# Designs tried in a protein design run: designed miniproteins, single chains, continued (4). Part 6

Each design is a single chain, and the fold is of that chain. pLDDT is the mean over its residues in the fold that is shown.

## One batch from the design tools (miniprotein)

Design m12174
Fold by ESMFold2-Fast:
Structure m12174 (fold): chain A 90 residues (1-90)
Amino acid sequence: SAGFEIFKENFAKKFHLDISKIPEEVWEELYLYAQGKEPPVDPSLDKEEIKEKLKKYFPEVAKLSEEEQEKLVNDPLVQKLLLLLEKYES
């Protein structure tokens, strides 16, 4: 759908991540999460572990400022993306 494609484009522009390697299944669940149709991210998640996972899947993040890295780590969409990438890695 047009809304789904716009969501992907806006995500890439907002977070400056290489989206080309994100599987379609991950995008589908992330879009459902953005619409409030999927379970929320656990707010007790260790932010340092999230940061390490973020750098694992998106090495370009290591080139960002600490402030920009913290903004990514604290964003619920980014946290959900990392959980989905781990889920679909197996």
Scores: mean pLDDT 78

Design m12175
Fold by ESMFold2-Fast:
Structure m12175 (fold): chain A 100 residues (1-100)
Amino acid sequence: SAEEKIEEIKKNVKDFLKKFLEELKKNNLISEKSYEAGLELIDTVPELSFEELVKKTEEWLEQIVKEAPEEHKERVKALKEEVLEILDNAKKVIEKIKKE
């Protein structure tokens, strides 16, 4: 069903964000506060619409960039753009599913 396919996409995005968060922590690119906010965001993914998930993720990524060490800001900005591209691709897949 369309609903089941959308839920699978949300699950894949959640798994991606969890790996992304772990990478940021491992490379010391994220503050403790932004890390905790990321964990909370990941935990709430099943409760969010896809549009809310995109909005909350973008807000969280903006905070990570703002709090990043100066020497890492450009790297963190590049990582933010990669995450936003993944979310945009997921959005396009969901839009196709909704037309079925």
Scores: mean pLDDT 84

Design m12176
Fold by ESMFold2-Fast:
Structure m12176 (fold): chain A 70 residues (1-70)
Amino acid sequence: GPLAAARERVAQRVSRLAGDEIHEALEKGDLDQAREVMLRALEEVKRSAQTPEEKAAADRMIEAVRAQFA
């Protein structure tokens, strides 16, 4: 559905913006850096979102990342 497609597009954009940097941080065990990089990429995707569904998906992913590293 539209929400699932929006979530996929948000994930793809995050991967393009910061995928390599996130992967490198995780390989080094730097969870703080990985979290910060993921949040920055998600905030940029949210800011540039063209649809309400993409903005909502980005917001939910931001909440999930914050919860995972709490």
Scores: mean pLDDT 82

Design m12177
Fold by ESMFold2-Fast:
Structure m12177 (fold): chain A 79 residues (1-79)
Amino acid sequence: EVLTLLDLLQRHLNLPRELAEELIERYRGSLTDQESLHTFLIAAQFEARDRGLETRGFDPSRFRILEYPVSLETRVEVA
């Protein structure tokens, strides 16, 4: 399955759209490879948990960025 990075954060971490957009903007300049994607998704998971959102079963290693530069519409593959 291929999702946008924005859809991934909303559907898999239950993040509100505005928070998901803010996180992507915050990390945009650092989100350049698979390792930085993994770091970003771990940070997003902690943000979701701190807000009391259900993140059980979320595995950051299952997602892969398909294109650069990163934007709200950047496509991510689910392994």
Scores: mean pLDDT 76

Design m12178
Fold by ESMFold2-Fast:
Structure m12178 (fold): chain A 69 residues (1-69)
Amino acid sequence: MEEELKELLEKAGVALATGREDLARKYIEKAKELFGEELTKKIAEEMAKRMERSGQKDLAKKLLEMVYE
């Protein structure tokens, strides 16, 4: 369950990193549809913290902004 959600959010992150914002939105929408908004936000926050630790601060910010829409 959480692993599938993480995979969708990782795909969204890759899409954002390559400038494909529409694709990233689709992955995030799918995550919210399948796992609910609250759990998607929680896992996205955990993923964003990991991205920040690896130096991907801008990517982490974009991911969270899109998830919190």
Scores: mean pLDDT 82

Design m12179
Fold by ESMFold2-Fast:
Structure m12179 (fold): chain A 85 residues (1-85)
Amino acid sequence: AQEKIEKLKKILEEVKKSKDPEKATKLAKEAIMIALESSTTIEDIQQAIGMGLRLIGDEFDGTMDIEKAIKYVEEALKLAEKSVS
């Protein structure tokens, strides 16, 4: 559980250092998958799936950027931290 949170914190640092929107998007996808794997309630699983669908929508619309990717990673980290209580 804590190991996944530490991995998400590392991904957050990596996405903040990234200057490549494509790389940042890949990091955001990885963060959402980790949050989904950390989810134990139906509500948290639905939230993680919702984040993934929003990200795919943003990518399809060509609106993904580094700032959005950072926000996705922050949201994924927050969800994972909530599930570790």
Scores: mean pLDDT 82

Design m12180
Fold by ESMFold2-Fast:
Structure m12180 (fold): chain A 91 residues (1-91)
Amino acid sequence: ESLSNEELLALLKLQDSNGRTALHLAAEYGHADILLYLLKKLSENPENHEDLFKILNLQDKDGKTAEDIAKDNGHEDIAEVLRGLKILLQS
């Protein structure tokens, strides 16, 4: 793989001018399958848990996380997966 886990996590933390990450955009449009798969794979290594927790708690300019955006747009399945990951990372 061309990117390390550290580099991939750093990219997932990048926010646009509206404070939105790739995960926020995927949650808004309901196209999160690949990102959710990657987050689950990264969560299998406890060393990634701090960075993943930060990513899942990043807020856009309106104070919304990706979970909030998914709920607001009716993507309950995406919101449930993101909530489940947050709980796992806190354990």
Scores: mean pLDDT 82

Design m12181
Fold by ESMFold2-Fast:
Structure m12181 (fold): chain A 88 residues (1-88)
Amino acid sequence: MREKAEKVLELGRKAYRIAAPYLTGVQGTAVGMLIIAAAVELELGDYETARQAVKDAADMLIEASRKAGDEEGVKEWEKTAKEMLEVV
């Protein structure tokens, strides 16, 4: 569904913005690709692949924020990941 894909991209952009200062260029690219893949799979109706992509992106953002000592970033990303999974 297009509306679900749009919301996943919106929430993904928000989460990415929080973690962006702690991500390497490679990690940033990987997270961005996973969020886009989740949105594409939602449009195609592959909800299982979309959910996995959201989880993988969430794990990378949480790990990066935690490694940087950003406890607020970890909390905001966990919240946003839950919102994304509820859309999927």
Scores: mean pLDDT 71

Design m12182
Fold by ESMFold2-Fast:
Structure m12182 (fold): chain A 86 residues (1-86)
Amino acid sequence: SMSAERKERVIALLEEAIEKGREHLAPAVLAALRAAIEALRAHEDYEAAREAALAAMREVLEAAGVPEELKEKFLETLREEFDLLA
């Protein structure tokens, strides 16, 4: 299905980002990306999965004490990336 294909593409890209960034990205960012993958896997519908992934990342970054300005910029960038993976 289109939803399953979109989810697998996004998951693959997030896994690649974690692998390439593991030595350079902050632990909070790596944790947020992992939470996004878990949320994507938990939902069948792509739109629901995407919103759940963004919400999960927000919660992880907020719990880690990331400043709101940086948190919003990060989430907006990822929302744009999710929208481009049509």
Scores: mean pLDDT 81

Design m12183
Fold by ESMFold2-Fast:
Structure m12183 (fold): chain A 81 residues (1-81)
Amino acid sequence: SALERVKKAAEELEELVKKYADKLAELASKETGLDKEEVKKAILEQAEAVKQFAIDNAEGAPEKILAGLEEAKAEVEKLAK
């Protein structure tokens, strides 16, 4: 189903963000000048919010949400290199 596809992609994105949270926070901290631990908390909270938003809206726009999640997954991996 559309919901199952979105849920899987959203879970994979959350897992990638958690896996690379320290690297993402280090990069964002250097770019913004904000504290690394504060940025890390914000990144993890936003990852959970994005996952919930995607699941809640999956039936309304499954193809667009799925495309956005796949793009976000690729961007997280690119930034974490």
Scores: mean pLDDT 82

Design m12184
Fold by ESMFold2-Fast:
Structure m12184 (fold): chain A 77 residues (1-77)
Amino acid sequence: SEKAKELLEKAEEAIKEGDGGLALGYVANALEYLSEETREAATEAGRKAMLEAGGESSHEGALAAAKAALEAAKKGL
């Protein structure tokens, strides 16, 4: 769980810099240290946010996905 916290903090920093792709990478790595239920919830939250914000090819979509996945992952800490 400690490693997950560190990775999620790095994801928050990437989000502040506007780098949704980097943030998603950090969230994905953090999910390896969390429960399967949390991984599924975070993946689904990110997918839904991405679709609502403009889809997979948009920077806005990636950033929205990262924010949603991060919040769901934090609930699993």
Scores: mean pLDDT 83

Design m12185
Fold by ESMFold2-Fast:
Structure m12185 (fold): chain A 90 residues (1-90)
Amino acid sequence: SLIEELKERAEYIVEQAKLLLKLGVPEEEVVELVVDEMKKLIKYAVENKIPKEEIEKIIDETIEKLSEYLSKEKVEELRKEVYKALEEAL
């Protein structure tokens, strides 16, 4: 399923972010990398006509998982940038 493929890609983004944070990469740089990867995922999902509601679920789950590793301020920044990317891709 394409939806399952997108979920696996999102899970990979979370795991990469966790690894970078453990290696001491600055939180700001990790957020920028996550935003870039999520923009690519969103563009691919929209081009393949995945329903907006399913894309939003993947976004929300990804941000929720990352909220355990990022400051509240960076989580809100990530949410705004990723949802802006979704609006621009639609």
Scores: mean pLDDT 89

Design m12186
Fold by ESMFold2-Fast:
Structure m12186 (fold): chain A 77 residues (1-77)
Amino acid sequence: GTAPIERVTIAKLKSPKGEIVELISQGVNIIEVRDGKTGEVIKREGAPNLEVTEAKISEDGETLTLTTANGKVFEIK
């Protein structure tokens, strides 16, 4: 259904490859990677259910680094 849980964008980045990386909260945290020109979904995966204060993508676009409110850092490849 389109309305049961609100989709909230926590962080949105553009990679050096031109991909759009979005961290979404919708009951759980989800990472979605899209091509910046076509909008095609390249990758979608679950992320840690922790409050994220910062998100950063590597220069090669292959690694997403998330920093949480408690100072923990997670790398997603």
Scores: mean pLDDT 69

Design m12187
Fold by ESMFold2-Fast:
Structure m12187 (fold): chain A 103 residues (1-103)
Amino acid sequence: SLAERLQELERRLEELRERARRLAEEGRREAIEELAREEAELLVELLRLLGAPEEDIELFRRLMDEYIAAPPEERVAKLKAIDETLRELLEEAERRVEEIRAA
């Protein structure tokens, strides 16, 4: 079911966040960047399950690629832009899912 797939993706995202926190404490920046790429793919899968338009998914992928390629001094600003975009896309997707379930 959709609910079971969402729960599994949420679990995997939580595990990645836990690993990222630990690696940050160890100063392992390259490993954190690899986890960020893995998290991006899980978020794309989540967005698709929630019915996000492909144009929005492509925008998200482009922002992630720009973030990964950015010099360290620009990464904080680019990450904020990604977080804001992702929040908006997830809120819109959640509204669509609620409307479908209510029908």
Scores: mean pLDDT 72

Design m12188
Fold by ESMFold2-Fast:
Structure m12188 (fold): chain A 90 residues (1-90)
Amino acid sequence: MGKRIKEETIRVADEAKALVQRYGAAQVQAALAAGDLERAQQIQQQTQRMIATLDKLKKQAEEVGDDDIFELDLILAMVRIILGVIKSAE
């Protein structure tokens, strides 16, 4: 059971990372097209910070024991909330 929750958490985290990368890339391109290099750099840094947060949650799920169902389910819930927020921002 815990292995399945870990696999699901990794899938959801990877989906969230892909959306953050796609949305961030589009925003960076828009800023560059407007000639705003400073804004482009700020968006890139924000995108990198969000990806780092998702990577930390993914690593935490990988480090939790397969028998710690409560902790795994909590991490999965957190990643799902983040994915929902990202989808709402698009």
Scores: mean pLDDT 81

Design m12189
Fold by ESMFold2-Fast:
Structure m12189 (fold): chain A 55 residues (1-55)
Amino acid sequence: LNESQETLQKILQSLGLNNVTNETITCVIKKLEEEGKTLLDYTKEELLQLAQSCE
């Protein structure tokens, strides 16, 4: 996993999402790239919502 994927996984785990798959992480990162945004452009809550939309 690259640095962004590892950071996202840690954020989601800190919010109580225990079973974060590589597929969910990849889906969220893809959505960020399509919007031209980075992890810094989102709150932890917004990142959690994106991850839930990828499940």
Scores: mean pLDDT 76

Design m12190
Fold by ESMFold2-Fast:
Structure m12190 (fold): chain A 70 residues (1-70)
Amino acid sequence: IDDQIKQTEDQINVIDSQIVSTYRQYQDAVRNGADQSTIDSILKQISDLFRQRTDQVSRLDDIRRQRDIS
């Protein structure tokens, strides 16, 4: 269980890094005059990453709750 908590926390950190990296891609695309479909695609990736982060946080809370139940 402790290993699962650590793995889930590590996965959240990976997602956070991907959000930062994808946001930089968004800034570069806007700066370089990319078309709207490219910008929309990057924004969708950011949205998907936030959803994955929320799912991982929910799983972490569930694991912690199960551990704390006798």
Scores: mean pLDDT 81

Design m12191
Fold by ESMFold2-Fast:
Order: structure tokens, then sequence, then C-alpha cells
Structure m12191 (fold): chain A 79 residues (1-79)
């Protein structure tokens, strides 16, 4: 699957968790995708940095795993 398809799948799965951390990670990944499509490299980088913080700070391993997938896919889409 494409990087965009993997990113969109990760966003859906993060939202499906029904947790605050999952929703926050999904929101950041969505902002990063929108920034990348708008060629706004600064906003895309800010979204990636904030996703990195969620990955580091979340106690939920499901959020951590899905947010890592979203960050990897977003980095591929944004370049």
Amino acid sequence: SSARERLEAAIRELRALGTADGERAAELAQKGLEASEAHDSRAAMEALIELGRVIQETPDPRVRELAREAAEALWEVAR
C-alpha cells in the first residue's frame, strides 16, 4: 500500500481505540497529512514533532505502535 494509504489506515485505527491519546495522535497525523498536501513543510514538521511526543509520553502501547506507523508514513508523504 502507498504511504498515504498506510497513514489514513493508522489514523482510522487510532480513532477506533476510543482513547484520548489515540484521538490526539489521529488529530496530529491528520494535520500533518493536510500540511503535506498544502506543501507546508513547517506545519508538517510540527505535526511530526508532536506525534513524536505522543509516542514518547503515552502509556498505551497500542497508541504508541499506531502513532509510530502514522509518523513513518507521514514522513514518507511529506518528503
Scores: mean pLDDT 88

Design m12192
Fold by ESMFold2-Fast:
Structure m12192 (fold): chain A 65 residues (1-65)
Amino acid sequence: SEEEIERLKEEMEREVVRALLAEDKDGALAIVDRGVRRLEEAGMSKEEAEELRRRIVAGIEAYFA
């Protein structure tokens, strides 16, 4: 459902932020991989999932640059 997708997105974003604050780049990237898979399982389209992954990974890379 849309509500489930939104909840999973917010959960993934919070987990990524915690990993960034812990200076754990590998952990942040692993969280994105798991979170995007969960979003696809919940009904997010492949196109939307790829765009979301790209945006979050870019943010993680920028944070550690």
Scores: mean pLDDT 87

Design m12193
Fold by ESMFold2-Fast:
Structure m12193 (fold): chain A 90 residues (1-90)
Amino acid sequence: SPEEEIKKLKAEALKIIDETKEKILKNPDMPAEEKAELAKKTQEKVLEIVDKMYEIVKKDPSVKPLYEKALEEIKKKLEELAKLLDEVLK
């Protein structure tokens, strides 16, 4: 169902962000430019997932509230990743 597809895509996006945060935290000796590039690639992948969710909303507007809630959760996780990057690049 469209609801299940949005939930699956949300879970995928959140997992990718969490895995990137874990890689940065577990590899303090990783070069600053590599940490920044990893975060950038993660953001790009997450935006691709958000685009896929929006295509579902275009076909079934009834799932728009689920999409908006998922987008808010994803945004908060991306902000956490950005804050982590700022801290480790000091």
Scores: mean pLDDT 87

Design m12194
Fold by ESMFold2-Fast:
Structure m12194 (fold): chain A 71 residues (1-71)
Amino acid sequence: RRARAEEIMERILAALERETGRRLSAEELTEEISRLLTEAVDRAIELEKEYKDYPDEEYREIALERARAAA
């Protein structure tokens, strides 16, 4: 038995090893991605509340600025 997510994870880990020459664990990658996605989603929700009426381009620039402040 193998979930689609597990297959994708193995492919990502193999690709990263080939690019960086260093092996990462699936747990480390999963935690990092999960944390980044949670923060990005929370930021997007806040921006939706504040800047939903802004043009897409301005909205995106503000979102990037806030993402950098969060990092």
Scores: mean pLDDT 63

Design m12195
Fold by ESMFold2-Fast:
Structure m12195 (fold): chain A 92 residues (1-92)
Amino acid sequence: MREELAREARWLRENRASLSAEEVAEFARRMARFMGKAEAEVELAGLAAELAFLEPSEEEQKEIAERMEEMVRNGESAEKLAELLREFLERL
């Protein structure tokens, strides 16, 4: 399990330049499912990976991080966090 995840992460890092944002998101979703995460967390993982792959600016990364931290602090669900990340993806 751990070795398979490390191998997938290494492959992703080495092949990032030839991958689409959608393919990176698919790998993140597969890894989250393999770890036994709930569907909302799987979707959140995919969206986070896609957003990271698009290499948002330092200012955009800070805004995303601050809003996510606020939502986590307020006890918001993974489903609501996924909604926030979708809004940022549409804006980029």
Scores: mean pLDDT 72

Design m12196
Fold by ESMFold2-Fast:
Structure m12196 (fold): chain A 71 residues (1-71)
Amino acid sequence: MDDVIAEAKQLLEEARKLRDEVIKEMKENGSPETIKKLELLREAEFYAQEAIRTGNPEYVEKAKELLEKAK
């Protein structure tokens, strides 16, 4: 269980860092693709937080999928 929570915390930190970068990009070159990336990152943060709260590995997998799609 600790491994799931630790991985979820790392995913949450990665999603937050990438979100900050996407927000900076959006200010310079706003596009539908940039908005879609921001939405995916917000969802990744949500699932990472749920994984931390519940210890459920399904939420870790969901957060990973969303984070990869946002890259």
Scores: mean pLDDT 81

Design m12197
Fold by ESMFold2-Fast:
Structure m12197 (fold): chain A 105 residues (1-105)
Amino acid sequence: SALDEALAKLDKAEQLLKEAKKALEKGDIDKAKELVEKAVDLAVKTALEYIPDVRTAIGYVLRLLGLLIDFERALKKGDIDAALKTIDEMLKEIERIKELIRETL
């Protein structure tokens, strides 16, 4: 079903973000950046494909892209705690998208 496909993609995005947190905790900055970029790309594409209201979908896309910018700024400054908090905020946004999709599909 469309619901099962959307939730599987968002579950994959969450797994990538959890792996990114572990990479940051180990000091593997390049791996963490790659994993976060893949997770945000997947979450953005899923929001645009499966959220029926275009304005609502764009709202989630802009929030996720803003968090990606904050994450990259934190990494550039070497602020690992700020980078980890940004990943936690991305996980919260993905859970909101999952809840909306469960109610809509």
Scores: mean pLDDT 90

Design m12198
Fold by ESMFold2-Fast:
Structure m12198 (fold): chain A 55 residues (1-55)
Amino acid sequence: SLFDKLSKLFDAPKSTIRDSINIAQGIGKKLQMDDDSTFKWAKMILDTDIATAKR
């Protein structure tokens, strides 16, 4: 699952991972993106959130 892949890559709270997936899936549905593109968006969102959380 998308959550399992992201949770293995990122040391982030479960809620943060879920929120990033929800946002990426929302965008993906609206733009008719495939699962791979949706994963890349979720990864980008998570990376940004983790960088922000360190500040």
Scores: mean pLDDT 73

Design m12199
Fold by ESMFold2-Fast:
Structure m12199 (fold): chain A 97 residues (1-97)
Amino acid sequence: SDEAHQLHIEGLELYDKGLKAKNEGKIDEAIKLYEKSAELFEKAAELGNPVSAINLGLVYSDLASLYRISGKDEEADELEKRGGEYTDKGLQQLLKQ
């Protein structure tokens, strides 16, 4: 839907800003941007956008890497697991459309 597509685009914009912050060594800012990106992709996925579910998995993977840098290994492991679940769900939805 157009609504899900708009949320997906907003999620991509925040993800790109997060990547820039990470590359500049602004780890706390990158985490916040990735968290906001994940919220938007989650909403878009709930509205039936399977590509947003796949992108949510990618954001969770990147966020997990930053959590490991900050010593949050258990939280990183949980995000990687959830990211894989979202990626699988999105791929299954794409294959059935």
Scores: mean pLDDT 88

Design m12200
Fold by ESMFold2-Fast:
Structure m12200 (fold): chain A 77 residues (1-77)
Amino acid sequence: MDMLEKKRKDFEEVAGEGINLGNETGDGQEMVKLANEGFTSLEEAEKNPENKDKYLKKADEYVEKLKELGKKNKEKL
């Protein structure tokens, strides 16, 4: 539970920053899509404790994709 709550908060922060930056560069919709997929993965981790690690790993992948897209968007500014 503690790890899920921490990952959710970390993800909310990264997603919020990424969406703001994406709106400035025109990639806002892609940022929102990645954020939604990440949150869905966190929900699945909560609902399926036996597969928690799998869904947390998937959520981490979406966080990294948001960070990567954010870096590319900064290069456009």
Scores: mean pLDDT 72

Design m12201
Fold by ESMFold2-Fast:
Order: structure tokens, then C-alpha cells, then sequence
Structure m12201 (fold): chain A 61 residues (1-61)
């Protein structure tokens, strides 16, 4: 279940990022979601939080 959320989050951020940084953004998102889950966060909430932060950052630049 956690791996499914991580993979879904990775795909979502990769589709939002420019091609030249898509892989870097996806890798950062995966690491952040895994860290949040390790700290006791709900996997679905962790994934949504990371996607929202990245989306906001990309829309600002």
C-alpha cells in the first residue's frame, strides 16, 4: 500500500515537472514521502502533501 502511494506520487509530480527536471523532482518526492511515512504520517496524506508543495513551487516558477 505504501509503495503504491509512493509510485502514484512519483508519477503525479513527474507529469507536472518540466522534462529536464522531471526525474529529479520525482526522486525528491519519493524520498520525502518515504521519510514522512517513517515519521508516522498517513501514506495518502503524505503523498497529497508532497504533490501540493511541488505543484505550488512549479506554478511559482
Amino acid sequence: MEEEVIERTRERVKSLAPPDIADQVAEAAEKTVRWLIEQGADPEEAGERVVKVIETHLKSK
Scores: mean pLDDT 78

Design m12202
Fold by ESMFold2-Fast:
Formats: sequence, C-alpha cells, structure tokens
Structure m12202 (fold): chain A 71 residues (1-71)
Amino acid sequence: QSLRQQYLLLQGQSDTNTGVANMLQNSLDQSRDFFNQNPDSLQNVQNDLSSATQQANTNQSQAQQLSNQLG
C-alpha cells in the first residue's frame, strides 16, 4: 500500500509538472511578441519551465525506482 501510494503520488506529480511545462511552453510560443517586449517576464517563464521540467524528470525517475522495487 505505502509503496504503491508513493509510486502513484510521484506519477501524479510528474504528470502535473509535465502539464505545467506544456502550458508554459505554449504561452511562450503563442505570446512570443509580448515576451520579446518584456524580457523579465520571458526570463521568469523560462525559469519556471526549466523548474517544472526538472521536477517532472526527477519525479519520473523516483517513480521508476519504486516500480522496480515493486516488481
């Protein structure tokens, strides 16, 4: 139960962070002219995108390790 709950939680967190990264990337792609005029906003979105992507990858790696232990 506990290991399965940890696995599901990590998978859910990975999915959430992937969704956030996709939303931020779409914002950058659709509002390129706005971000070109607002470099501070561009940098903030790029930093958030990087963080969300890194968290998603970390959560996925941890979920994979737990999956390997569960068999």
Scores: mean pLDDT 81

Design m12203
Fold by ESMFold2-Fast:
Structure m12203 (fold): chain A 100 residues (1-100)
Amino acid sequence: PPPVVRVPEDWSPAEKEIARLAHEIQALANADPRLSEEEKARIERVALGLVLGVMTRDEVLVAQALAEARALRDRFAEVAPELAAKIDELIRRVEEVLAA
């Protein structure tokens, strides 16, 4: 199983939700036999990039990771719609946190 990332209790509810969605996306990707190992690694990198970017307030990292997340959402919309829906949810949650 992938390493369990512990979510600190002092994180905001919104930050905890972003981390939870990132873990769910990684779990769905790792369980999907239609995805290559390279695609799984890219999904993990993008999900972690969004979590890290939000936590560190790195606007450049967030912008890059959001662009990659949108591309992955569009790529998987027909092939893995459940994965695409979770990626879209993560994008929305990150945008909500950045707007606050």
Scores: mean pLDDT 80

Design m12204
Fold by ESMFold2-Fast:
Structure m12204 (fold): chain A 72 residues (1-72)
Amino acid sequence: MTEEEREEALRELQEKYGLSEEGVELLRRLGFSVEQLRDIGWLRERGATDGDIEAAAEAWGIPVATVRRIVR
């Protein structure tokens, strides 16, 4: 993972999947990997269920409320 790959993944989340600028800045602060950013893209594309959000929160070690803000 490079900073450039991570920045490209963040740009795709904003432009293709409708993530807000605030959401992009939140993901930068959390230090999400390219793989985590792609998982967010998939969840936004197909529509995240509450079960998906809970599983992601556990896997990523962040609060459910935070996951809900970035995938919905």
Scores: mean pLDDT 78

Design m12205
Fold by ESMFold2-Fast:
Structure m12205 (fold): chain A 115 residues (1-115)
Amino acid sequence: MIEELEKLLEQHVKYSVEYKRALAEGKHKEASEYFVKEAETLEKIEELLLEMGIEPSPIFVLELATLRAIKPRAESHDVNEKMLSLFSDLYSDEKIKEFEKVRRERGKKIVEEAK
């Protein structure tokens, strides 16, 4: 399942990039084809996450796909499992509050008091 998820995430990113490229080049037929493929791949990702016991949201899938684009290939299977665990925690109100607290504390010294 993790290997299949990795493949689907890579396909999703590739189709999304090719869609934007085709639009920029005025290739509307090609763009439409990539748009459909991107949407179909997204549905497969959501189905696979549900099979893994993870309730997907559009934000979760987008974040997971983005991380796969920048860090996928050097760290293999273990990266995917760590990312799934981390994003599962983000659905908890308690974990979200902890992340926001740490983020605010780290940013406090950078934020101007001129407010």
Scores: mean pLDDT 60

Design m12206
Fold by ESMFold2-Fast:
Formats: structure tokens, sequence, C-alpha cells
Structure m12206 (fold): chain A 95 residues (1-95)
């Protein structure tokens, strides 16, 4: 399911197959919830950034932030949300 898509995305990314990695991370994000959905969107953002699609990267990171914000009682999710807000601000400044 979503976790399997996320693992396939990581494998494709390690093999340098950015197109396959993007497809798998998108499926993981669409089917996943909570942290898995957030990490999958972070993967989508990373692939877009590597492809030079800065706007696509920012959009994916904003979706990851929304997913982490649904986990208000999770300290790790709160920390990741704060770090993503800073990362998004940095990328927006690069535009």
Amino acid sequence: MAEEHFEEGLRAFREGDLEAALEHFRKAAEEGEGKLKAFAYMGVGQIHYLQGDLEGAIEALREALKAFETLADDPEARKNAAELREAIATLEAEK
C-alpha cells in the first residue's frame, strides 16, 4: 500500500530513476496518511528540486507541511513542520 509505494520511491531514487521515484512518491502521498504522507510529499519536493522545478518543489513541501500540521500532538511532526516552514521560505526567496 502507501508504505510499499514509499519504499519503491526510495529504491528508484537511489538508482537515479527520478521519474519512477516521483511516480511512487506521488502514490504514497495520495494513499498515505500522517507522517507517511508528509515524508512522501517531501520526496516529491526533492525530485522536483533536482529537476529544476522550484515551483513544484515548493508546492510539494507545502503539502508535506499540511500533513505534519495534522499531527499537532507529535513532537517530531512539529519539529519537521517548523523546519519545512524555514525550507519553504528559503526556496521562495530563490525565485
Scores: mean pLDDT 85

Design m12207
Fold by ESMFold2-Fast:
Structure m12207 (fold): chain A 100 residues (1-100)
Amino acid sequence: MMSDVQKAAKLAVEGAEELLKMYEEGASKEEIRKKAREVLGQLSELIQRLRDQKASEEDIALAIGSAMGLKELADALLNGDLESAKKALEKLREVYEKVS
């Protein structure tokens, strides 16, 4: 059974990969912002669920880190910084591997 921290890390990786694909396929900045806000909203709900369930400080920190990493990736893409976006995705994948 997947934990809420595993769900958050997975959602951040999948969202980041989709944002990178959208950027490489020529999506507008508005489309990228809309998708990033959508995924960040879902991550915020998972973080709140972890808090309500009194999850460990480590699990809450990992979920917050996943949300911050996705925001950093989206901001990098909006600035045309594909290299920083790819580094942010690599860090998100490392978090997901750690919680899987």
Scores: mean pLDDT 87

